# Designed miniproteins, single chains, continued (2): the designs that were tried, part 48

Each design is a single chain, and the fold is of that chain. pLDDT is the mean over its residues in the fold that is shown.

## One batch from the design tools (miniprotein)

Design m5749
Fold by ESMFold2-Fast:
Structure m5749 (fold): chain A 57 residues (1-57)
Amino acid sequence: SMSEWALARRMEAAARLLRETDASIADIARQLGFPSQATFSRAFTAHYGVSPAAFRA
């Protein structure tokens, strides 16, 4: 669906920001339009199978 497509594109952008920048997870969530860091972290973990913090490490 278009909603699923939009989420996938946001997750791709999140993955790049986590690897290419030192931006905090909260700042990445805000930049990508998530209402909270917790909402972003759940969505990211559902999409990639790992938390944003684990993905960066």
Scores: mean pLDDT 85

Design m5750
Fold by ESMFold2-Fast:
Structure m5750 (fold): chain A 71 residues (1-71)
Amino acid sequence: MQREEDLRALEEVDRWLEERGKTRTADTPLDPEEQRLLEAQAQALELYRQGKEEEAIDLVVETAREILERR
């Protein structure tokens, strides 16, 4: 149950990023929220490589939820 909600949050933030990307130029700085998400994804990938899969998923999901709450 929780994991399905987590996947939906990730899908929603992905759509949000895609929409924001449509108006972005190469020299436009990333929003703090976009930067946090990219950083969280990088950290989650490293956690996943260490075998901490649940921690990796939780990190990205929590960051995605924070971003969606501000949308």
Scores: mean pLDDT 71

Design m5751
Fold by ESMFold2-Fast:
Structure m5751 (fold): chain A 65 residues (1-65)
Amino acid sequence: MDEEIFKAAFEAAKKLGLSEEAAKRVAEGVLEALKTNSIEELKAALPSLSPVMKAAMTAAIETKE
């Protein structure tokens, strides 16, 4: 599951033009957020996130559910 979530967030960030290093950091941050916060809390935060973080977080939540 964590591997699939990481891949989904990483691919979403790369589609928005991030480098491999930047996309990896975004995916790591998203995976950490999913471990420390509820899905409901993360969904509530989506409108306030940057476009890259919103795309990566959305992909990760969809993969976890």
Scores: mean pLDDT 79

Design m5752
Fold by ESMFold2-Fast:
Structure m5752 (fold): chain A 69 residues (1-69)
Amino acid sequence: MKEKLEEIAKELRPRVQALLDAGKSPQEILDELRPEIEKLAEKYGIPVSAARIAVAETITRLQRERDAA
């Protein structure tokens, strides 16, 4: 389970970074990435809610890195 969540976060991290760089809000990023999140959740056999949480945590961590700089 944990390894699958890490793979989803890793796959989507560059897309999340690009959308943050484009000035998108966390909510807009999650909405734009919804189809990709659903496809990856199905591919790895995990709940979409768990995959969505992993992506939301990635957004938060990247934002904290910017706030700390």
Scores: mean pLDDT 79

Design m5754
Fold by ESMFold2-Fast:
Structure m5754 (fold): chain A 86 residues (1-86)
Amino acid sequence: MKLTLTLKGLTPEEITAYALKGIGLELEGNHVSISISGDSITITIEGLTQEQVDNYLKLAEELKKEGDNVSISQSGDEITITITRS
């Protein structure tokens, strides 16, 4: 499965933290692409299991409960999650 995670409205420290998490996933053998633009980061991960995807969906639900704007779309084996910090 493929997951594209876009986070917007982040601090520089949050951008660094998410970039390091993405690098960690790449070191675990996943195919990871990271793109940073201003206060936004996009992480694309390929090779995820359904369980791993479900864990990211739970993260998105937690951020939504914290007041962030969350958009989720799925098409076949591709899932896109966009999160905008409030």
Scores: mean pLDDT 79

Design m5755
Fold by ESMFold2-Fast:
Structure m5755 (fold): chain A 60 residues (1-60)
Amino acid sequence: SKAEKLAEETRKAIEAGDAEKAAKLAEEAGLPEAAISIKENTEVMNEDGIKAVEEAIKKA
């Protein structure tokens, strides 16, 4: 589904350290608060944080 694709691309962007791309993908999913969190915390986001963002996008 489109939501699954957005979640996967967002995860890959966070893992690559591309905060700008990850934030844009979260905004496209309708999650502006997640986009802000990604932008501010990409450098320190651990695996649990990345999974939380993925699940939020899939559920959105």
Scores: mean pLDDT 73

Design m5756
Fold by ESMFold2-Fast:
Structure m5756 (fold): chain A 68 residues (1-68)
Amino acid sequence: SAAARAAAEGAVLKEFKDEVDKLIAEYNQRKAQATPEEKAQLEKEFLKKVREIHDRYSAELAARLAAV
């Protein structure tokens, strides 16, 4: 049903947003205390984690939509 699909999409989007918001908050906290060299490393780690969250989100959304 459209309602079940919308609920599944909304749940996955909320989980994705919550994880990304937490990651951004952690990145900003660490960045504020970091040297320029540490900032470069933090940026690489942040971008890697964003990609991992995006890939997990895409897989989870596909799985939940297939189950509906």
Scores: mean pLDDT 84

Design m5757
Fold by ESMFold2-Fast:
Structure m5757 (fold): chain A 88 residues (1-88)
Amino acid sequence: EETDRIVEALFRGMGLAAAGKFVELAEEIYRLSKEGRTDELNALRAGALAVAKGAGVSPEQLSRLEKMIDAAEAGNLEEAIKLAKEVE
């Protein structure tokens, strides 16, 4: 169901960020972008950013996380993984 998939993506984004699994997060965003699953991608992004902001990460770390997500969404998986390793 559409709503269930969006909610699952939100919680998955939260879980991946809380676990520090940013490479997996980048790969998931890249896959959802390639599949055109924009609502799930936006939910995954929102969940990850909510956890990062709640954890009180530095503005520099938050900026790197946002750039990682943007790179993965744009189809630049190599750059996204590089940025993910800097946030982990």
Scores: mean pLDDT 84

Design m5758
Fold by ESMFold2-Fast:
Structure m5758 (fold): chain A 80 residues (1-80)
Amino acid sequence: MLSEEEKEQLGTLERILHEAAARYLAGEMSLEEALELLRERARAAGLPEEWIREGEEALREFVEELKANPELQVEPAPLA
């Protein structure tokens, strides 16, 4: 089992991953920029390199799933 400190760090990684994914989905940044955001924020938070790599892999897999299933992508529909 992870220590309480490691559990807190894992929660931090999850928040960063969700932020990067959300910004990518909103069209605010590219996949490369989202991966850079994840790396920078995770390193700044003191996360182990292994966890950073797992986060990057998860983000890449998520994006590939969206490309394979376009119906899952958010569509902006401005009315004005």
Scores: mean pLDDT 73

Design m5759
Fold by ESMFold2-Fast:
Structure m5759 (fold): chain A 65 residues (1-65)
Amino acid sequence: DDIEVENLAKLGLVQVEQLEELGKTEKAKKFKEEIKEAKEAKDVEKLQEILDKAADELNKAEEEK
C-alpha cells in the first residue's frame, strides 16, 4: 500500500530529524538512506524495522542528554 509506505517513511524522517538535533548525525544519515531504499522497494516490513531501530537509538540518545 503506497499510503502505508509514505506514512512510515515520513515517520522515519521525523525520527532522523530528531537524531540530527541530538547530534547523532552519522546514525541519522544511515537511517535516512535506509528509509529511502525501503521506500523505493515499497518494503513495509523493512520500514517498520528501520523505525524500530531509530526509536531505539533515540531512547539511548535521550538517556545520554
Scores: mean pLDDT 80

Design m5760
Fold by ESMFold2-Fast:
Structure m5760 (fold): chain A 74 residues (1-74)
Amino acid sequence: MEKEMERLKAQLYTAAAIELIGLVVDGVISEEEAREAIRELGRRLDEALAAAENLEEFERRAREAVDETLERLR
């Protein structure tokens, strides 16, 4: 279970990082805003991993963190 959550965390973090790079390239946000956003997302994903009792709960919390991060940058 732990390894599956760690893998999902890595996948979600990477996907979010790619999305943020796209926003920087398109001129929607600055590199500094992208760095702050990915750092905060990493922290939130770590908290979700520590708090979750199972993969389903982790996925819910982790996806919420990703969605809130991307919404904040509009």
Scores: mean pLDDT 82

Design m5761
Fold by ESMFold2-Fast:
Order: C-alpha cells, then sequence, then structure tokens
Structure m5761 (fold): chain A 64 residues (1-64)
C-alpha cells in the first residue's frame, strides 16, 4: 500500500520519496494539486515525525 511505502521511505530517511507517496495518496482521495501543495509543510512535518518515531523505537538503523 502507498501508506506503508511512505512510512518505509520516511524511516529510511528518504523524505522526498515519502512526501511524493503521501501526495499520491491525497490525489487518490480526490484532492487537487493546489490543495496538496498547500499541505506540503504538514506532509514534511509528518515525515519528520515518522523518522523520529522510528529512531526512538530502534526499529531502523538509520537516524533521519
Amino acid sequence: ALAERAAEAAAAGRREEAIALLEEILRELGLSDEEIEALRPELEATVEAVERMYAALGKRPQLL
């Protein structure tokens, strides 16, 4: 699933890939490209939060 792939990319420190996958999910939910662009800061914050969560849990060797 796209959400699972986005989480894996974020955990691996591949922020741009994770953001791109989240944007695809939003497009599938019917959001316009303009709406997705407006949400980009929130998508970046979400990816950063996922990276921090995985680092804290010790499930991934990569930190951010």
Scores: mean pLDDT 73

Design m5762
Fold by ESMFold2-Fast:
Structure m5762 (fold): chain A 72 residues (1-72)
Amino acid sequence: IEELRKKAEEALKKGDKKEAAKYYAEVGRQLAKQGNYEEAAQYYGKALSLEPDNKELKELLDEALRNYILAA
């Protein structure tokens, strides 16, 4: 997970928002797989901020938020 975060930050420094969003989304997926839906939602939110028109990221964020509310 930390390696994926660093790759996202490096992509941002290069101006590659699409690649950075991809790595943030992957961090979110790993966290969701672990049941950490709160942090997964945060990383999907970061990815969506870089690609606001990405419908798949909106769906992943909504799913993580629903699972977080359901688990709380």
Scores: mean pLDDT 78

Design m5763
Fold by ESMFold2-Fast:
Structure m5763 (fold): chain A 60 residues (1-60)
Amino acid sequence: AVGLHRALRDVAGVPGIILAVKKGEVVEVLKVYPDGSAIARSLTTGETGLIGTADIELIP
C-alpha cells in the first residue's frame, strides 16, 4: 500500500468505478497511476475504487 490519505473534499462516486468519499474521510491508497488517478480503499465503507490524487492528501 502507498499509505493513508485524507479526502480534501466530497467526491460523488460511481459504483464499481469511482470511490465515493466525504471530506475528511481516511482512505488507504493501494496504487497511484501516472495520469493522477489512484486506487484506494475507504476505511469508512471498505469499498475500493478510483480517486483523483488532487482530491486526497497524505497523512504523515
Scores: mean pLDDT 81

Design m5764
Fold by ESMFold2-Fast:
Structure m5764 (fold): chain A 59 residues (1-59)
Amino acid sequence: SMALEEALALARELAATSTDPGLRAAAEKGLQELEEHPTEENARRVLAGLRALAAALGV
């Protein structure tokens, strides 16, 4: 699904490039969860969580 592709892309990007350790850890955890359980519901949750955390950090 598009949500799964977007979630994986965002999580990989943030895990690789984020300078915030909390955002990086959240992205790495999201990646692991999506690789183990690649569902649209998990993808939407990971996307929303990572976007919210990034916004709160001003990035």
Scores: mean pLDDT 84

Design m5765
Fold by ESMFold2-Fast:
Structure m5765 (fold): chain A 65 residues (1-65)
Amino acid sequence: MEEELAALLKELYENDDFESLKALVDELGPAARPVLERLSQHPDPAVAFAARLALQHLDESEQSL
């Protein structure tokens, strides 16, 4: 799951598909926070950056609740 999420986040980030990245985060919800935090420390810069964008969107979504 973590490796699959990392690959998907990287693909969406590299394709500038931020709408799909946000939609994925909305679908996963707050339960994804721990795995996104681990991925933000990933040795692949694209994965790490995509995970940080996902965490930012998750924080914004939680504030709306």
Scores: mean pLDDT 79

Design m5766
Fold by ESMFold2-Fast:
Structure m5766 (fold): chain A 62 residues (1-62)
Amino acid sequence: SAVKKRVEELEKQAKSYERGAQALRDMAATSDPDTSAEFRAGAAKLEAEAAKLRAEAEKLKA
């Protein structure tokens, strides 16, 4: 169904953002304080986008 395809697309995009956020978190752990702060801010933005996509997928499942 179209709904199933849309849910799969949203979940795939969310996973991509989640992986990007984790990569930034990992880089932050070994970076200088200023660079670490930038990576952590970037990770938080990606995590927020992933959460929005997850929420949209859940609405479609209901």
Scores: mean pLDDT 88

Design m5767
Fold by ESMFold2-Fast:
Structure m5767 (fold): chain A 53 residues (1-53)
Amino acid sequence: SPALEAGIEAYLREDFEAAIAAFRAALAGDPTNERARFLLRAAEEALAAARRA
């Protein structure tokens, strides 16, 4: 999925807001994508941690 790949690339750049948007788009296209669901949660947690640090 191009959206899933875009999300992973954003996550690796520590652009967690872009990663969250991309993973949400991936889930909108395939709600059964467990990998996208897992990565969305990880990106949301990383964003929350970055904003508190």
Scores: mean pLDDT 85

Design m5768
Fold by ESMFold2-Fast:
Structure m5768 (fold): chain A 71 residues (1-71)
Amino acid sequence: SELEKLFKKFDKDGDGVLSAEELRELLESLGYRPSDEEVARLVKQGDLDGDGVLDFEEFKRLMEAMALLDR
């Protein structure tokens, strides 16, 4: 899937998670321009453990939620 390819491309360390910085770059590659505050909010909403990173399942659900807010 396209999301899996994007996740792998921005997962620089290959550890299966995305940092806030990596998420920002990924969103910008899709045509979004999130602020630093927006990225931090999205990571916190997806991060169930308070570790500040997103795994692939959390990332996928986050992207689906963002698509529903697009106008």
Scores: mean pLDDT 72

Design m5769
Fold by ESMFold2-Fast:
Structure m5769 (fold): chain A 113 residues (1-113)
Amino acid sequence: MTLQEEIDFQIAIGLAFDEPVLINSVKNYFPFLSKESVAYYLLEKRYDEAIELAEKKIEENPNDFRYWVLLGMAYYLAKRYEEAIEAYEKALELDPNFEVAKRGLELAKEKLE
């Protein structure tokens, strides 16, 4: 993942979980987001395009857990909670200690209760 993609990833985390600190940061970085980033499509509420781009990034970078987290976020915001659970579980298989993925998994499971 490039530095720009890491920034875009942190922005996506803030948007998905309504983290006030990260959301305030989004307002400063939004003009610099690439149209080729998953975070851009999440901000535009274009969740199907965000899913498609995240899947493409995973095919190119299958061992980067961050793209699996972005896929989980896109599914969650699209209200596709079962698919969000699967994506977050795959992210945690690659990085078991990533707290944002654990939180995303918990939130998606709560929606199915």
Scores: mean pLDDT 74

Design m5770
Fold by ESMFold2-Fast:
Structure m5770 (fold): chain A 72 residues (1-72)
Amino acid sequence: SSKKREALGLLAIGAVNQDLDLVTKAIEEARKAGATEEELRHYSVGVVQKLLDQGILTEEQAQASIAVINAA
């Protein structure tokens, strides 16, 4: 579903930007569109880990993003 892919994309953006409101909204919309818990992990924690591994995020930024995901 395009709606599911859009919501998962917004989840990734919110996670990277430490945007709790966007992460919370994106998780709700993704679940409504049929996203699995595996897809939610892949597009949240998984994206943060990938960007950390690529040197795009610092360790401190990655920890802050994971804290936001866990708070949502």
Scores: mean pLDDT 89

Design m5771
Fold by ESMFold2-Fast:
Structure m5771 (fold): chain A 82 residues (1-82)
Amino acid sequence: AIDDLTKLLSAHGASVQAEIDALREQARELEKVSKEMAELYRKEIDQLTSDHAAWRERAIQLLLNPKEAKRFVAEKRAAAAS
């Protein structure tokens, strides 16, 4: 009876420890994935920021040349209509 109870308590303790270890490993993996996702989002933001800056610079150049601006708008409208 006492030996059986000791074995049951030991088995239960081992089971609980295994669950704790699994949760700790899952938490570490989630933190790693979260850091990797943050790096991907930072790279995407940098790319979008660069693309927008290039577009803005082109728009400023077009504003200085009204004839070229009209051509650019016409080309974009033609592309949207197709």
Scores: mean pLDDT 76

Design m5772
Fold by ESMFold2-Fast:
Structure m5772 (fold): chain A 66 residues (1-66)
Amino acid sequence: AIEKIEKAIKAVEEGDKEKAIKYIDEALPDASPEAARKLTEARQAVLEGDYEKAIEYLKEALEIEK
């Protein structure tokens, strides 16, 4: 999950919505329930175009998975 979350953060930073969603979706099956909640929130933020909030949620998910 960690590697895919890091790739999702980079995709959001690059403004690549499609790659961000892809990496979040790839991280979800391997994530803990708490991290999965944050990844789901990040996914919604990406869909809404709120990239700042998406990065915040992705970083929270990354901290949970450490």
Scores: mean pLDDT 82

Design m5773
Fold by ESMFold2-Fast:
Structure m5773 (fold): chain A 58 residues (1-58)
Amino acid sequence: MKLTPKQEAGAGKAGEQLSGEAAGSPRAVALASQLARMNAGAKGLTPEQAERGAKAAG
């Protein structure tokens, strides 16, 4: 994925907030998965690393 600097910063911050707010909730899991995928594109993470992060957050 190609992200703008604003999208990259937004994805990182939203992921951080999700990790702190509602671990285990269905919304947190869904948002963490979405944001982890966006962040993977920006940070060069593998899809596996992004999914692991989403599962840990949810």
Scores: mean pLDDT 60

Design m5774
Fold by ESMFold2-Fast:
Structure m5774 (fold): chain A 61 residues (1-61)
Amino acid sequence: MDLEAEIRELEEARRELEERAREAERKAREGGGDPELERKAAILATAADILAAGVAFTREL
């Protein structure tokens, strides 16, 4: 097991979630405030934040 490699994979997953959240937010704004897209953006952003917190917590172990 390579802990640093595992952390890097989690960081990549976090970046993907952040990018998807930004994409959804952008589309919501372009569409004049589509509530469904705004909700999806919020969910993805929250998931990215949770993953980021998990990675940070793991580095403190």
Scores: mean pLDDT 78

Design m5775
Fold by ESMFold2-Fast:
Structure m5775 (fold): chain A 56 residues (1-56)
Amino acid sequence: MLSEEEKEADARGAAEIITQLFGVDREKAYEAALEAVEEGLTGIEAADAAAKRLGL
């Protein structure tokens, strides 16, 4: 994603996936997902990277 709005939307989507699968705090999931999206990952790839950052 290129725009800040798109990055935030992707990060929220990835955070929802992580929260649903692992039951972690939504805020923590969002922060990790935002870092992954900022690195150019999206969707499931961003969720996977964020989960690894959270030690899941």
Scores: mean pLDDT 76

Design m5776
Fold by ESMFold2-Fast:
Structure m5776 (fold): chain A 56 residues (1-56)
Amino acid sequence: GEEDLEANRLAHELMTRDGVKTPEEVREKAKELGYSDEKAERIAEAFARHQELSAR
């Protein structure tokens, strides 16, 4: 749904701004930005999908 699109956008922003390379780093950054644990997990999942598609 719409939530997945938002998570994908946020994952892309964190990747481009902070140079994060692991889902764990994305989760930490999302929590630092004030997102809930559930939102942080969704963003980390979206990042993991991007990482998988990009091969590493």
Scores: mean pLDDT 72

Design m5777
Fold by ESMFold2-Fast:
Structure m5777 (fold): chain A 74 residues (1-74)
Amino acid sequence: MADEVAERIRQLILEEVGPEEFAELSAKAAAGDPDAVDRINQLVARAVQRLREESDIPRETLELAAVKVVNELL
């Protein structure tokens, strides 16, 4: 389910940047900081690419999960 994959994307981002930096990035992106928005999009794209290479999750499910994560963070 896309919600479960969205949680996996969030966990991969947290593993890369940690919870403090992720919270700061999310706050900055919500405030309209374009650098923070770009950074979040890059983190989501890397997590999706990693899941695409390491798992059998369907492309459609990965795309829906990525959209959910971006919408929750922006």
Scores: mean pLDDT 80

Design m5778
Fold by ESMFold2-Fast:
Structure m5778 (fold): chain A 75 residues (1-75)
Amino acid sequence: MEELEQEIANALLRMALSIAKLTGDAAFAVEAVRKLVARGYRPEPELLREVAELAERAGRLEEAEELRRLAEEIE
């Protein structure tokens, strides 16, 4: 059950990342990560790094650093 919920969470984050890339709205992807983490989900490190890169390009440097640290912490 937890595995399936984690897979759904990652799928939702991939969708949010795709929308953010299309719209240029890095905040949308960052908020998606925060909501999932607040609910106890641990997104794939690669997805966190992609969101961090998008945030960095948008000038959201502190959020990008936060996401990179989270990705490194998650095994």
Scores: mean pLDDT 80

Design m5779
Fold by ESMFold2-Fast:
Structure m5779 (fold): chain A 79 residues (1-79)
Amino acid sequence: MAERAREVAELLERAAEAAAAGDREAAVEHLAEAAELLGYDREEARRAAEEALARLPAEEFARELRANAELAREAAEAL
């Protein structure tokens, strides 16, 4: 449980870095991988990530991903 939460946090951090760098493909793949570890469908997660990146400025999307990574790390510590 806690180990998966830490892996999710790392993937969300990598997705945030990729999004901030303008690497949309890497950001989408890291986010889809994190979602799959949480039990979500990878293809649905990839589509949702692509839609979010299309709607939000890259900097704002990266900020949200970093906030979610922090929450995932806190959850891992609590488990």
Scores: mean pLDDT 77

Design m5780
Fold by ESMFold2-Fast:
Structure m5780 (fold): chain A 63 residues (1-63)
Amino acid sequence: DAELLEQERRRREELRREIIEGVKLIIEGVANTLLKNGKISEEEAKEWKEELLKKLEEEEKKR
């Protein structure tokens, strides 16, 4: 019924949000580590992070 479908939809949204947040944290962690070690510039770290986040959003839209 409608209430059961609504609960399932909310649960999927919650899980999806948790997965996306987890991936974002990994991306940020890697970018920050590379920046701290002087392997990339601050601008490069920001650009790299934005590029990966954009790709993540594109993958979500394909579904």
Scores: mean pLDDT 77

Design m5781
Fold by ESMFold2-Fast:
Structure m5781 (fold): chain A 63 residues (1-63)
Amino acid sequence: SAAYEEALRLVDEAEAAIRAGDLERAGRLLERALALANTLPEEQRQAVGDRIAAVGAVYAAAQ
């Protein structure tokens, strides 16, 4: 679905933002990805949630 593809894109952009040192942008992208993930069917929500958790842990450690 378009929403699933968008959620994964937002997580990938958040990871890139963390690597670039743009933590403000990374936080906003993760928040948007999480909001979008909550609208997805369970299986897709789980897949996006797992990626958000992994990238979010790196984001939290960088704060």
Scores: mean pLDDT 88

Design m5782
Fold by ESMFold2-Fast:
Structure m5782 (fold): chain A 83 residues (1-83)
Amino acid sequence: KAAAINAAKKAALATLLGDSASAIKYANTLAALGFTAEANALIAAIKNGDKVAAIATAIATLKALGASADDLNFLSTILAALQ
């Protein structure tokens, strides 16, 4: 669980920094941990260059994994700023 939350957070941060290769690497880590649907959605958004969709997918994944309210609120604030 902690490893999956960490991978999702790293994928979101790499996406924000424009590092698509690292973002895809961390999304693949989510797939390896059993979160294949979430990983595939992230990879699709990253490959299409849609940062908004990629961050939104990362937030949904973190929420499903039980990440803290602070982590979710921080990423939601960044998502709003990207729109």
Scores: mean pLDDT 76

Design m5783
Fold by ESMFold2-Fast:
Structure m5783 (fold): chain A 101 residues (1-101)
Amino acid sequence: EIKKLQAQTALDLGRYYLKQGKYDEAIKWYELAIKIDPNNARAHLNLGIAYLKKGEYDKAIESFEKAIKINPNNKQAYIDLGLAYLKKGEVEKADEYFKKA
């Protein structure tokens, strides 16, 4: 499906910018991937990771929650969600999500 190929290309470009530490550019490409394929769990996961790297913990949490809703078996999303809550000082909520991973 051409839309999934376009979403994958946007994800790959987002990952490239993430590796360069260009978090705002990475976010733009992940948002484009989501616009192309809104149910792409990997796009929501990677958007959350970019926000987490940028220190935007509330936006990271929202993105990880969307990834989990699309793919509840994504253990990495639960780990990253737990880490985002831990970074906010919400230790009990972090522990709940680490246990779900």
Scores: mean pLDDT 87

Design m5784
Fold by ESMFold2-Fast:
Structure m5784 (fold): chain A 57 residues (1-57)
Amino acid sequence: MSEEQRRKAEEAARKAAEMGRAVGASDAQILALATREAEKEGLSREEAERLAREVLE
């Protein structure tokens, strides 16, 4: 994964988390949303979930 791809995935995950919190989503739903947005940037599910956890914590 390129550093540019990682930065885009991190930004997408952060935006998803902010949106989820704004609508009152649960922690599990926020993690799922952030993971899904990171996957759209080309990360595997495992990589996306790890990145989403880093972004949320």
Scores: mean pLDDT 79

Design m5785
Fold by ESMFold2-Fast:
Structure m5785 (fold): chain A 72 residues (1-72)
Amino acid sequence: KVKELEEKLREKVEELIEAARAGDAEAVKRAAAEAQRILEELKRLDEEAYRKAHREVTTRLLEAREAIERAL
């Protein structure tokens, strides 16, 4: 189950980034809410997996922000 949650989380983060690039605020909000739910579930099941996933999510979002800022 932990591995399935990690995979779903990666998918939701990618959906969030794509939605952000497309300017779809509703899709961003939906993907963010789902990603948060998955992170909360991971924390309950496996704290180490949660810490790793949280770090990966943060890194991915920061990479997207830097790319956008650099393009300006």
Scores: mean pLDDT 76

Design m5786
Fold by ESMFold2-Fast:
Parts: C-alpha cells; structure tokens; sequence
Structure m5786 (fold): chain A 68 residues (1-68)
C-alpha cells in the first residue's frame, strides 16, 4: 500500500534528519509526500531548508525546494 510505504519513508527521513543528513531526509520526505503523505511535504521543506542553512551552496537541497 502507498500509505504503508509513505509511513516507512517518513521514519527513514526522521532517522536521517536525526543524524544530520538533511538532504537525504528531505528526499525521503518528498517521496512520502508524493505517495500520499501530505504532511511529509512540510517535513521535506524544513529538512531542505536546514540543509541550506548548513551549506548555502548545496545544489541538491535547492533543487528539492524547487520541487516542493
């Protein structure tokens, strides 16, 4: 089910964010949002912004924000 997969992706994103891997966390949250977990879209935006705060030149984080 898309919902079960989305829930797992949010869990993975939470672990990555806890480790400071904000770009990867944002990617997993975006995937969860695309699978129907709308709340994960806000988490993806926040994670991508934190990645940019850590490295303002992070191209992947900027690209993720453009998709959100």
Amino acid sequence: MKESIAGFLVLVGNVLADMGDYVEAAREYLRAAELGREEARELAIEAAKKALAKDPNNEEARELLERL
Scores: mean pLDDT 81

Design m5787
Fold by ESMFold2-Fast:
Structure m5787 (fold): chain A 81 residues (1-81)
Amino acid sequence: SRSQDIGDQVYQQARDLGLSDSTAQQIGDYVQSVADQVGATPDNAQVIGDGVYSQALSLGLSQQTAQQIGDFVQDYVTQFG
């Protein structure tokens, strides 16, 4: 599904940013869940990105890393949602 594809891409991006497999998996799963709830559409890209930013902070990531992941999600959903 589109939501699964987004979750998988976010997992890969988080790993490329140096996050652990566990943290990357949690963020990817969260993105897939939010995309399934609100719809992975360009109109929802900011809401999904903001949600991921908040989730990353809750997992103990720095504001900088959380922002990078949130921005990646927003850009990806904007392009492919």
Scores: mean pLDDT 81

